# Designed miniproteins, single chains, continued (5): the designs that were tried, part 70

Each design is a single chain, and the fold is of that chain. pLDDT is the mean over its residues in the fold that is shown.

## One batch from the design tools (miniprotein)

Design m18425
Fold by ESMFold2-Fast:
Structure m18425 (fold): chain A 87 residues (1-87)
Amino acid sequence: SIESLVQQAESTIDAAIELAKADPDGGEILELLEQAKEALKNRDYERALELLRQARELAERQGHTEIAHLTQAAESLVELIIELEEK
């Protein structure tokens, strides 16, 4: 269900947020991830996807491989939500 995918995406974003909080250089990534989570809660899935992509690109640029992998997983879940809503 869409609700199950939203919950999985939120949990994945929360995992990325905890890693970003633990990193002294994770502040900008943290802000993007928190904004993405808020967009997801507001059912603004396209905005959530945009913010997750920005967080992933920044994480990749900074060498935060695990944060990048978690944000990419969250992106995939949000893309599935968007696809299911386009009926």
Scores: mean pLDDT 87

Design m18426
Fold by ESMFold2-Fast:
Structure m18426 (fold): chain A 55 residues (1-55)
Amino acid sequence: MELSEKAKEAVEWAKKNPDLSDEEIHEILGMASDATLQQLELAEKEIRKIREEKK
């Protein structure tokens, strides 16, 4: 899955902070200005999976 640098940073942040709220996820993804809509959707999906696994 090829993500932009800022989108990759958002996913890595979520791995370290898996209790992110939906609002926080949207905020960090919104900062990924170098990402396409498709890359943002992939990053959001990955972050949601990380949250689900950590509970």
Scores: mean pLDDT 75

Design m18427
Fold by ESMFold2-Fast:
Structure m18427 (fold): chain A 70 residues (1-70)
Amino acid sequence: AFAELTPEERKVLMALYEAGEDGITVDELAEKLGLSKETVQAAVDRLEARGLIERKKVGDKTLYRVKHHH
């Protein structure tokens, strides 16, 4: 739930919603949000553990996106 997220996790989750189904890399999230790559990586790891986002590997890139909601 949103109430259980840190401010950094909330920022990352909102940016992932904005990126849509195509997803976004940790590097692009860090640049967009002005956060360190370490902070973004920790946030996406926690969001993935919560089942809110998923990871997709495309070649040498890892893209993160919000899980498809039916």
Scores: mean pLDDT 79

Design m18428
Fold by ESMFold2-Fast:
Structure m18428 (fold): chain A 96 residues (1-96)
Amino acid sequence: MLEELEKRAVELGLRQYEAHLKGAKPEEQKKIIEEGKKITEELQTLPELDQQKIYLKVAKALIELLKQQGADPSYIEKLEKELKKVEKELEEKEKK
């Protein structure tokens, strides 16, 4: 169940990066926004902790795929910084 949502979120992230590199056409940008809204709506049905766990899995998978595609190291570093911040927040919430 969560695996399908994770896959869709990773695919959206790749599309966002591709749009960043090539420039987004208005039609493509609209599709990216629509898919992002759908993913956000599905995530909002889950507890906050589960949302963060999905984000971590998606971000890690996206970073690995971008590395395989030879993406800009600066772009990857920004994503890794965001990932580290969310990981720390999740660790603090899981510590009871």
Scores: mean pLDDT 77

Design m18429
Fold by ESMFold2-Fast:
Structure m18429 (fold): chain A 118 residues (1-118)
Amino acid sequence: ALTEIEITVDQEAVREALAMSREELHELAQKVYEIVASVPGMTDGDALGAAQALQAGLLSGDPESGVKAAMLTVIGGGAAAGVPLETVEETIREIGKVTGNMKVAEEVIELTRQAAAL
C-alpha cells in the first residue's frame, strides 16, 4: 500500500543521492589532481596525495580539512621542488575555486606568506 510505495521511493532517492555524491567526489578529486599535476616540478605523487587528502576529508564528513590537507600537500611539494611562491599561491587558489573553499585558500596563502617572511 502507500507506506510500502513511500519506503521504496525513499530507498531509491537515497541510492541516487549516494551515486551522485560519489561521482561529484571523483570529479572534484580528478580536478585537484589535474591542477597539481599541471604545475612544473610537482610529482605525480604530490598530485595523487592532494587528491587522496581531499577524498579522505569528503568521505569522513570533514570537507574543509580535506581541502586544507590538499593545499598543504601543494605547499610541501612546491617547496621541495623549488616552485615559485606565486605559482604555489595560484595553485592553492585554483583548488579553492574548484572546491568552493576560497576563504580557506586565502587563509592558507596568508599563513604561507607569514611563514616565508620569518
Scores: mean pLDDT 74

Design m18430
Fold by ESMFold2-Fast:
Structure m18430 (fold): chain A 65 residues (1-65)
Amino acid sequence: EEEKLKEVIEKNKKARETFPLTPEEQARRDRFFEDLYKRAKEGAEKLGDTEGMKILEKVYKINKA
């Protein structure tokens, strides 16, 4: 639901403003997120969960932007 996505985005934005990441921390976060996304995508592919894969792609693009 759009409201839940907006809340998550707002929370992440507020957290970044309150505790800005250093370049090193940003690199660690990006690596962690890439690993998390890869595992979730592999799981969804294995289950044939096309809807879950679409949600993962949308979340990945939002986090990457």
Scores: mean pLDDT 71

Design m18431
Fold by ESMFold2-Fast:
Structure m18431 (fold): chain A 94 residues (1-94)
Amino acid sequence: SELEELIRMAEEVAEIMLREAEREGDPEIRELARRLAEFIRRVARYWEDEEKLIELLKEVFNAKDLPEEELKRIVEKIRETLRPMLEETIEAAR
């Protein structure tokens, strides 16, 4: 399943981010990495649910004032770019 592969890649990238942040030693950077890791995981899990992705964007980026059509375009751009970015991150960490 392509969705299962995406979720597994998102989990691997989240783990990479958390390991790199732990080496930094800065608590604020570790907290930022934790939040970004959770965001990536939630994006992957809601991948096929446009409405949940829109609600996630409203929550994370305080994007409540953006028109729904603009939020949908952002979701489409995330869907287009996230998989290649996850693949590149995993390859760079190997």
Scores: mean pLDDT 80

Design m18432
Fold by ESMFold2-Fast:
Structure m18432 (fold): chain A 91 residues (1-91)
Amino acid sequence: SEEDLKKIQELFEKIKKYAEEARARVPEARMYADGVIVNMESALEAYKKDKEVAIKRFEDAIGNAEALRKYDPELGGKIVEAAREALEIVK
């Protein structure tokens, strides 16, 4: 629904802020923070067009967030939580 899309967009803005903070705090994990952002953007693009692709992109974002969590448990954990919430809305 349009309301679900808006909620996912709000979660993405929150995730983007956490990922940008993680890039600044742990530059060596920058690749994972970038992977979260790119996969979340792809998931949003796919949301109304291809549900299976959207789900896969959210799962890929969660995978990058779990990798980031090994470097920064607090920021990585917050990103994982928000990305999982977005995935549950899509399912």
Scores: mean pLDDT 86

Design m18433
Fold by ESMFold2-Fast:
Structure m18433 (fold): chain A 58 residues (1-58)
Amino acid sequence: DEFIKNLQKYIDELEKLVKEREERRKKASQDFIDEYNRLIAELTKKINELKKKIESLK
């Protein structure tokens, strides 16, 4: 199913973005750490929603 494959690719891209934000957070000042924490949480929420959607389509 092309739709499921496309969703999986999008999840992989979002997971990559989470890892990139986590690495930048390790080197950031306190003001930017809070922003990275927010961005990581938003990306993680989207990943979980997409994973649930894939499970519902199986």
Scores: mean pLDDT 81

Design m18434
Fold by ESMFold2-Fast:
Structure m18434 (fold): chain A 92 residues (1-92)
Amino acid sequence: SKEDIRELALRLTAQQIEIVGLKFEFSLYGHTLSDERRREAEELLREIERLRERAREVWDRFLATGRVDDLEELRRILREIAELIERFQEIL
């Protein structure tokens, strides 16, 4: 539905804002972490960016084709990103 599409677009935007905030926080405080924890944080950020790129691809494909299966894939990717964000916050 139009409401489901709007909700997913808002979730994508909200998650992007959160990721930008976490990158900024890492930029300010990453130097206080041990070398091991800093590497773990960098790896998590790389995985978050990879999944965000995948989410954008799925979203763009949905906009082009209207396939409802793409919405379920998008929801799964957004949940996975949220879990990685939580792990990142535990390190920082």
Scores: mean pLDDT 85

Design m18435
Fold by ESMFold2-Fast:
Structure m18435 (fold): chain A 105 residues (1-105)
Amino acid sequence: SQEEILEQARKVVEELIKKYPDLFSELPDFSKYPEFKDIIENPISFGEILKRIEAGEIKSKEEFEKEVRKMFENLLKYYPPGSAEEMATLDALKEAEEKISKIPE
């Protein structure tokens, strides 16, 4: 049900924000990475994904996983190769995929 997916998605998001708080700000730090401005026009945040689940726009575990993956792909475009932020983003993506795979039914 919509309430069940929203509750499970909130748990995944809460755990990831707790472990990687700096990765999930609503906007990238353009002062640190000005060369990436306008490469990603609308970065998707966990807050936006949760709002879309609540609105009934994301209706399955599979759709939730797709939006989370899109968010991580956007973050990877922001961070330079070999940076600590890229490594943290790749680690967080692996944990997100594992947690989402364990969402029941």
Scores: mean pLDDT 70

Design m18436
Fold by ESMFold2-Fast:
Structure m18436 (fold): chain A 92 residues (1-92)
Amino acid sequence: KAEALEAILKAAEKLQEAAEALNAGDYEAAIKHLEEAKKYLEKLPDKEEAEKAIEHLEKAIEALKAGDKEAAKEHMLLAAEHLQKAAAKVLA
């Protein structure tokens, strides 16, 4: 439980750093932080919510590479929702 929760918290931290970079207009830093968040989620044993979060992080990265800030924000929000669900399952 401790290792899974730590990975989720680190992924959430990287997602927050990506949001801050995006608000500053630094798309390259935002992409880097989203890629780091994906790596933490790939370590989770429960794949259901982790895979959904990873899918939305990948779509956010693609949107940023295309210059679509609004699509990136929507996918980052969806990734955060699946991250919260993963945390709830670990804490149950």
Scores: mean pLDDT 84

Design m18437
Fold by ESMFold2-Fast:
Structure m18437 (fold): chain A 96 residues (1-96)
Amino acid sequence: MEELEKLIEEAVEEVRPEAEKALAEGVDGKEATEKLLKKALEIFEKKLEEKGLTELGKRLKELIEELLNTPDEKKREALQKEVEKLLEEIKKKFEE
């Protein structure tokens, strides 16, 4: 498994128990998903910082937070493409 995939898996596993608890407590699925995604992003940003990719981690967090807060469909599509491009850049840094 590639390093980037491992970091994502670790972040997901850290938020899993809280996801299960939120669902058991009857929290709205959209609200629960947004909170868990933000927590996963914080964990992922910290792991990228440990690898010396602080700027890329910060930019990824900013883009995803903007995406979550954007109601405009065209702007969301543009932000999603930027997130995909940034993830490819991060992956390339781990492969180089």
Scores: mean pLDDT 70

Design m18438
Fold by ESMFold2-Fast:
Structure m18438 (fold): chain A 100 residues (1-100)
Amino acid sequence: MEEEKKKLLEAAEKLIEALKKLAELYPENKDYFELKAEQVKKLIEALEKGLISVDEAAELLRALLEDLEEFVKKLPKEIQEKVKPLIEEARKLLATLPEP
């Protein structure tokens, strides 16, 4: 549980970093990336306050990551390449967590 929570928090940090970088690189969709970053932050706050379980938080964060990955596929390749390492790190961390 504690180790799983740490991995989830690290995955969330990587996702927020990717969203911040996307807002800087593609300001046309800044509001979308900022909204997604706020959703990730609220999810982590709920987890830290004990309002949701680690398993529930992991499922919700995976859904947010998948939604972001689909959106990023529509962006110019140069932008995709710059955020790919952060997205891949978040994905790897989430992949190490148990499936519900």
Scores: mean pLDDT 82

Design m18439
Fold by ESMFold2-Fast:
Structure m18439 (fold): chain A 96 residues (1-96)
Amino acid sequence: AVQAAVDALRAAGDRLAAELEKEGDTNTSKGVRSLVDALQAAVDAGNREEAIELATTLILHGAVTYAAAKSRGDEETAQAARDFITAAENLRKALE
């Protein structure tokens, strides 16, 4: 259950990162991938509380990315950000 949620989050994060790269936002793309890697490391280490904190951070970063994408009419990045938020929320629930 937890690993499946991490795999779903990574897939959503990769999609979001790809859409951000199309827009030239390489720094945010790298940040998304880095935070997903940090969350996988916390899960692998059994650091449940750290993984929950990281999942919450990813939800907040996703929400900021969604709002920015909507403000400029970037529907593809906005949809990728929504999917990423949903995956992070599902993972946080699986860790609780």
Scores: mean pLDDT 86

Design m18440
Fold by ESMFold2-Fast:
Structure m18440 (fold): chain A 61 residues (1-61)
Amino acid sequence: SMVDEILERHEAIVKEKYPDDPERAARAIAQFRAALDEAVARGDEAMIRHYADLVAHEEAL
């Protein structure tokens, strides 16, 4: 699903960003997943799009 794709892309970014800090990476991944899951549960399409845009922006850095 689109949500799973956003989560996978975010996880890849975080692991590259914190290669020597797996606990920080795990926390960041868990927090993003929780936030995205909450947006999905609320049917907040604007917030889901915002998270997708955030991931795309970070991939460009």
Scores: mean pLDDT 86

Design m18441
Fold by ESMFold2-Fast:
Structure m18441 (fold): chain A 96 residues (1-96)
Amino acid sequence: QVPLSVEEVEERLKEMIEKLKELGVEEETIEAILKEVGPSGLMSIVNAIEELLNSKPSVEDLRRYLNSLKNENVRKVTEAMIRHKYGEEFLKKVLS
């Protein structure tokens, strides 16, 4: 794992926030996470979700993950990312 420069970290954060907004995540949800965990925390959370989704998880794996999330704002981000990557029907199966 290669460390990023400060400029690369700032650029990635900005790109990540815009991507979340494009996925339909409310600005208030993003701001709430930023207030609680900061920029590095937000990037860490989104990267962890992306890594999980890239591992080709089962419906049951994602259901367990969502049920383990105590933060409603993080859950909203996770649901938006699942919907974007696998579609609405897949998300409905996870939530069933």
Scores: mean pLDDT 80

Design m18442
Fold by ESMFold2-Fast:
Structure m18442 (fold): chain A 84 residues (1-84)
Amino acid sequence: KMSPIEREVLEAEVEASMAIMAATIAIRAGELSPEEAARARELMARIGEAVNAARAAVAAGDEEAARKAVEELLALTEELRRLV
């Protein structure tokens, strides 16, 4: 069975994926200004880095690092949601 921290990481990844999907649609539909689209792409890249960091921390058994990575991932996801 999945550990609590593994579940938190997975749930944060799902939320991030949904936000990335919404942002990608908005960019392709021309709904964002050039500045908003650039910021969205920057946030999407940083979200990818945070996901990789969270997964690496879980694989290493570092619950504290995983928790911090989840916090960053959720914060970046919320910033992306505010643009869309």
Scores: mean pLDDT 89

Design m18443
Fold by ESMFold2-Fast:
Structure m18443 (fold): chain A 75 residues (1-75)
Amino acid sequence: MDQIQLSTDIQSDGINRVNQLSSDPQRARVAGSNGRSRLSGLGHQGDDTVRQVAVSNARSLYDHTQRLVDQTLRS
């Protein structure tokens, strides 16, 4: 139950974060760090299916934010 709410919250927060990152390159760096931390936390909780879905979403978001950071730094 908590794991489903956690997965939904992470997905919703991720979408909102991506929108904000487009407006603020500094937030892109912060989001990348947060994504990594959340990915580690998800590894401990949830059923195999829920965990894999949440980890996959967190990983994709983390990779996307890292690309935004790299692109911003390179201008």
Scores: mean pLDDT 56

Design m18444
Fold by ESMFold2-Fast:
Structure m18444 (fold): chain A 66 residues (1-66)
Amino acid sequence: SEAARLAAEGTGLILRAIGLLIQHGIDNGKSLAEGTKLESADAETRKEAEELIKRGRELLKKADSL
């Protein structure tokens, strides 16, 4: 269904954001708990993660509306 497709895409974007934060944390010697915090990321990584999360949440909200 279209709702299932949108939910899968939205979830995927959120997981990509988490992966980006984890990788950034590892690359900068931060613990996993610290590395997954938006406040711990540099400005570019934080902006990209925030945009992925925003897009993911919008798709999940759209899926719920169907």
Scores: mean pLDDT 76

Design m18445
Fold by ESMFold2-Fast:
Structure m18445 (fold): chain A 69 residues (1-69)
Amino acid sequence: MSLLEKLAQAVEAEDLETAIALLNQLDMSDLAAVLSILHYAPVSEEFREALIAAVEDPELRAALRSALA
């Protein structure tokens, strides 16, 4: 899963621009993996909030906000 591996690396690096671009290539089928990456990543709450707010898919954005609140 190359996109999820790249997303994990971008999140760990707090590379918001790259993380947003990668996350917007994913869909609801990737939700569990994305939640795992964001939940266990040692990143700031501000980074997580900014990343989730930039998700273009309204279903994925709502699911991430609900699960990580």
Scores: mean pLDDT 80

Design m18446
Fold by ESMFold2-Fast:
Structure m18446 (fold): chain A 78 residues (1-78)
Amino acid sequence: DRLVITITFSSKEDAEKAGKEIKEKMEPVAPVKVSVEGNTVTAEMPDTPAAREKARELLLELAGDPSTLDITAQVVPA
């Protein structure tokens, strides 16, 4: 299965910065595909315990950021 996380930010600059940070922090743990479209970041990765743990840490950090407007996470069948 795959874990897909979509995050919407207040600005394109915030989204681009967050996308880079997510990629840099996730790549050592799991192969991740990060896409930025306007103010929205989409991250796709394998659904593994290590990926879930790291994603959880990143999402908690991002949820505390005032520039973060919305976060959705879903598991997509392989």
Scores: mean pLDDT 81

Design m18447
Fold by ESMFold2-Fast:
Structure m18447 (fold): chain A 71 residues (1-71)
Amino acid sequence: ADLSEGLQRLLSLPLPRRDEVLLRIARRLGIPYTPTGGDGDIGDFLVALFETQPDEAGLERARRVLVEESS
C-alpha cells in the first residue's frame, strides 16, 4: 500500500492538529504511539507503525485510516 497521499495530507496540518490526528490514527491501528508535539512526529509514527511489521493487509488498512483521518 502507498502511504504517500495520507502522509502528504498530514504534513499540510498544523502541528497541534497533526498530533491529534496521529493519536487518532494510532488508536484505530492499535499502534503504541505518543506524539511529542515536534516536527519529527510523522517520522516517529512511521517508525512505530513499521515496528509492528505490518503485512500487506495491515499496510492497506493503514493507508485507508491515514486518508480518512487526515481529510
Scores: mean pLDDT 79

Design m18448
Fold by ESMFold2-Fast:
Structure m18448 (fold): chain A 61 residues (1-61)
Amino acid sequence: MEKDKINLTGSKSTEIVDKSKEAAVNSKNPKAVYDEKTGKAVDLEGLLKTDYGKISPEARE
């Protein structure tokens, strides 16, 4: 446990909630994720979704 001086608890708490809404909108944009081939260790979740990309280059390659 940290000893007082918790800067993330105050304003950060509200900012996180607000950012979560923004993330929800961005999450709906699959175009936001790419570079799974070059990154190779970026986000497995993206790789799973782009699994269809192997057949349909429109998704991603």
Scores: mean pLDDT 45

Design m18449
Fold by ESMFold2-Fast:
Structure m18449 (fold): chain A 62 residues (1-62)
Amino acid sequence: MSVEELVEQILKTTDLSEAIALIKQLQAQNSKQETEEALKRILEESTNPAVLAAAEAALNSL
């Protein structure tokens, strides 16, 4: 799955467990720049506090 597809799925899913698993897949990507931009987009566009917390933690781990 591409970084863009991961971001779209995270934003569309209503399953929090799935969203967190997809964020972990973003962290496993080889491109630090693409992962950072993707996580920043999730922080801007997501309305779920738990997803926002997971994305912020992921961004801080880069």
Scores: mean pLDDT 80

Design m18450
Fold by ESMFold2-Fast:
Structure m18450 (fold): chain A 74 residues (1-74)
Amino acid sequence: SSQQQQSQQFYDQFQDDLDQQLLSMLGQPIPVQLQQAKKMYDQAGKQLDSMGDTQRSQQLYQQVQQIDQQIQQL
């Protein structure tokens, strides 16, 4: 379906955007990098959920939870 195609395209673009963003933040403090990654995963997860891609959305929300735990341990 067109929705599944859009979901896949969004997910692929998100992975590229995340990699570029994290690369651009090399040398920034670790908490700043983690906060930005958390924000990006959360936003992408919400978008994928709205597109009906619950599997990928859940995977990204799991990453948000893991990053949040890392931030709390700093």
Scores: mean pLDDT 87

Design m18451
Fold by ESMFold2-Fast:
Structure m18451 (fold): chain A 67 residues (1-67)
Amino acid sequence: SLRDQVLALLDADPRATPESRDTALAGVDAVEAGDVDGAEAQIRRLRDAGLDAVADLLAPQVHALRS
């Protein structure tokens, strides 16, 4: 699942904090809910935290919600 892929990336990233993990999971929840604006906000926070691998996984999912 998308959530499992995100969790695997977080577990592998030494830069991940509890706050950035919560941000990433909120991004997954926003994607699953079809909340484009919420997902984009979380992706921006992930990039600011240096979690580019997680952000890069979520970004195509957000783009797929826009037609």
Scores: mean pLDDT 85

Design m18452
Fold by ESMFold2-Fast:
Structure m18452 (fold): chain A 74 residues (1-74)
Amino acid sequence: MEVEADLVIRTKLSPEEVKKVVEEAGAEVVITQLDPDTLLVTLSAPSREVIEKAIENLKAAGSEILDEVIRDAP
């Protein structure tokens, strides 16, 4: 089943760099810039494990997760 996640992150990475980090984990991503250092990152993936991998990759790249909502896609 497909899984979605909405993340609010604080990061020094550009939206393009965040997209690359998430896509390397196997997730699709839509990014909205909220503030110069804050992004809304919407993830879609075939499994929860891919979402969790994308989140860990973002943390490893120096991003702070300010808010996290994970949900199953119908």
Scores: mean pLDDT 82

Design m18453
Fold by ESMFold2-Fast:
Structure m18453 (fold): chain A 97 residues (1-97)
Amino acid sequence: SIELPAPEVLRAVVEALTLAEIARLLKAGVPLEEAVERARRQVEEAAAFLRSLGHDEHADAVLAGGEAGIRRAKELYEKGVSPEEILKEAERRYAEA
């Protein structure tokens, strides 16, 4: 069995992975609104799955990390940061988690 990281670590990991997913979708030509909707749905499904297993604190961390990743993606996109540069930030954040 794979051990879950501590909720605080999981939050940081999910923030980075959500940012990377949105960047990847933007790079593929998906509009921001659609990329955000798809990322939010994946985060909500992952949180619901963890909650179904009794991992409520981990589910809350996934939701918090996902929302932080979405917020950062929107900020960077609105500032004109390229999808490639957003992906580089996501990779750095993942390594630091």
Scores: mean pLDDT 89

Design m18454
Fold by ESMFold2-Fast:
Formats: structure tokens, sequence, C-alpha cells
Structure m18454 (fold): chain A 85 residues (1-85)
């Protein structure tokens, strides 16, 4: 399902984020690296599935109520907008 694919992409992003943090990379840079890996996974899917998953990822990150969650949501919105335009 789309929700299962969303959860898998989110899990991969979280793994990349944690890896970069463990190496002493700043949280802002770690978020950027995680989003970049999520974008690579999304690019393997149809445009319709990419849009549905991006909307879910944006909602999930925004719902965290943190500055880093908002930054991740904004980066994901830019990716969505680039695919729809």
Amino acid sequence: SIDEITDEILRKGEEIYDDFLSRGVSPIVAVSMAISEMEKELSKLSLDDQTRILDRLIERHRSEGTPLGELAAEMLEQIRDDRLR
C-alpha cells in the first residue's frame, strides 16, 4: 500500500539522519542528507505515487511540531512542487 511505502521511505530517511548525526554532522545538514535519500527512493516510483507519498511525508514531518520537522516539510514541499511544475 501507499502507507507501507511511505513508512519504508521514512524509515530509510531516519536511518540516514541518525547515521550523519552519529558522525558529528549538524542536524540541519543531516536533515538535508536524509531528504536527498528519500528523493532518490521516490524517483523510482510513478509520478502519481510520488505525489501521494510526498503529501504524507510532509504531513508527518509537520505534525512533529519541531523546527527540524518544519524544515524537512519545507524541503519535501519544494520537491513536490518541482515534480508538479
Scores: mean pLDDT 85

Design m18455
Fold by ESMFold2-Fast:
Structure m18455 (fold): chain A 72 residues (1-72)
Amino acid sequence: SRLELVNEGAEFLVKLWEEHGDEMFASLSPEEQRKLIAHLEGLIEKLRSEGAPQELLEKLEEQLKKLKEKLA
C-alpha cells in the first residue's frame, strides 16, 4: 500500500540521516544547506499527511532541528 511505502521511505531517511547526515550536510554550501532544510520540511509534512508513524516523524523532526541549529 502507499502507506507502507511512505513508512519504509521515512524509516530509510531516518537511518541515512542518523548515520551520515552530519557529514553530508557539512559538505554542502550554505545555500544548498538552506534548500535541503526547506525540502526536508516539505517532505516531513507530506509524510505526516499520508499517515506516517508518529515515532518516525518525531525522529525526522529531531534530525531537522539539529540541521537547523547548524545553520544558526
Scores: mean pLDDT 74

Design m18456
Fold by ESMFold2-Fast:
Structure m18456 (fold): chain A 63 residues (1-63)
Amino acid sequence: MSLEEILTVAVRTAGPTASARTLARMGGARNVREFLEGLNRALGTRLSKKEFRALLRRVKEQL
């Protein structure tokens, strides 16, 4: 399962207005930085906040 697929499921669950902060909270993280650190560790990726927000925007545009 790709990161884009994971984000698509998360946005469908939280709603189309879900922010990066909302998704972080759903993932059990205190903030977006902690969420990205955990996500990068779990998936072996090195996503920046900018890259994450760009992916989130793209996922929301497809819904």
Scores: mean pLDDT 74

Design m18457
Fold by ESMFold2-Fast:
Structure m18457 (fold): chain A 120 residues (1-120)
Amino acid sequence: SMIDEILEKVEEAKKLAEELLKQMEANPRVPQEAIEKMRKVIELLEEIKEKLKNLPEDPEEARETLIENQQLVNEIYSLLSEVRRLARDVMTPEQLELLEKAIETLREIGDLINEAIEEL
């Protein structure tokens, strides 16, 4: 299902974010503010996952939940942009690649949620 595809992408984004966080925590040059924002990204990805796993059977209620998930996706975009701003110059190329992959996966999640809303 489309919801299963979104859940797979959310797990992918969460895995990328968790790996990046571990590497950021090991890098003493990364600002603590960037680390805290990455922790919030992981928290919000888990919230998206929980909302999708408990998606209401009623199409109207399901649509409202998907709209809430789009708002969470937008919040994560803002947080990842701030992480990039705060830490870009002190991140390794590998860490920057993980950040870019997380951002790209999040874009795919947003596109799939929009498609799911249109199909309701």
Scores: mean pLDDT 90

Design m18458
Fold by ESMFold2-Fast:
Structure m18458 (fold): chain A 55 residues (1-55)
Amino acid sequence: MEVTITLSGSSDISEVLEKIKEAYEKGYKININYTPDTPPYHKQFVEKALEELNK
């Protein structure tokens, strides 16, 4: 099963990270869609969280 999570400039980063973690724990393939207004630091947080889950 595949899930797409959209990250935008108005997204709550904590909520996005929780959705990613929950999807990963359920064994879903996670695909992140970044909108043009996504702040660089939010993208970095999401990418770091995905990397940590693959440890």
Scores: mean pLDDT 76

Design m18459
Fold by ESMFold2-Fast:
Structure m18459 (fold): chain A 56 residues (1-56)
Amino acid sequence: MTPEQLAAVLGALAGALVGSGLPSDAARLETLRRIAEEAQGDIARGLALFERWLAG
């Protein structure tokens, strides 16, 4: 999976699971992009980083 594809998946999950309490759309998209890039297209790692971001 490419970082762009992973960022799109994480963005859809963020919208579906937790709308309230997330950063502004611009900050959210940038954070999701960084998570996807750090995960290097690994969906399991991307989900773990995404969960950590939501917890923090």
Scores: mean pLDDT 67

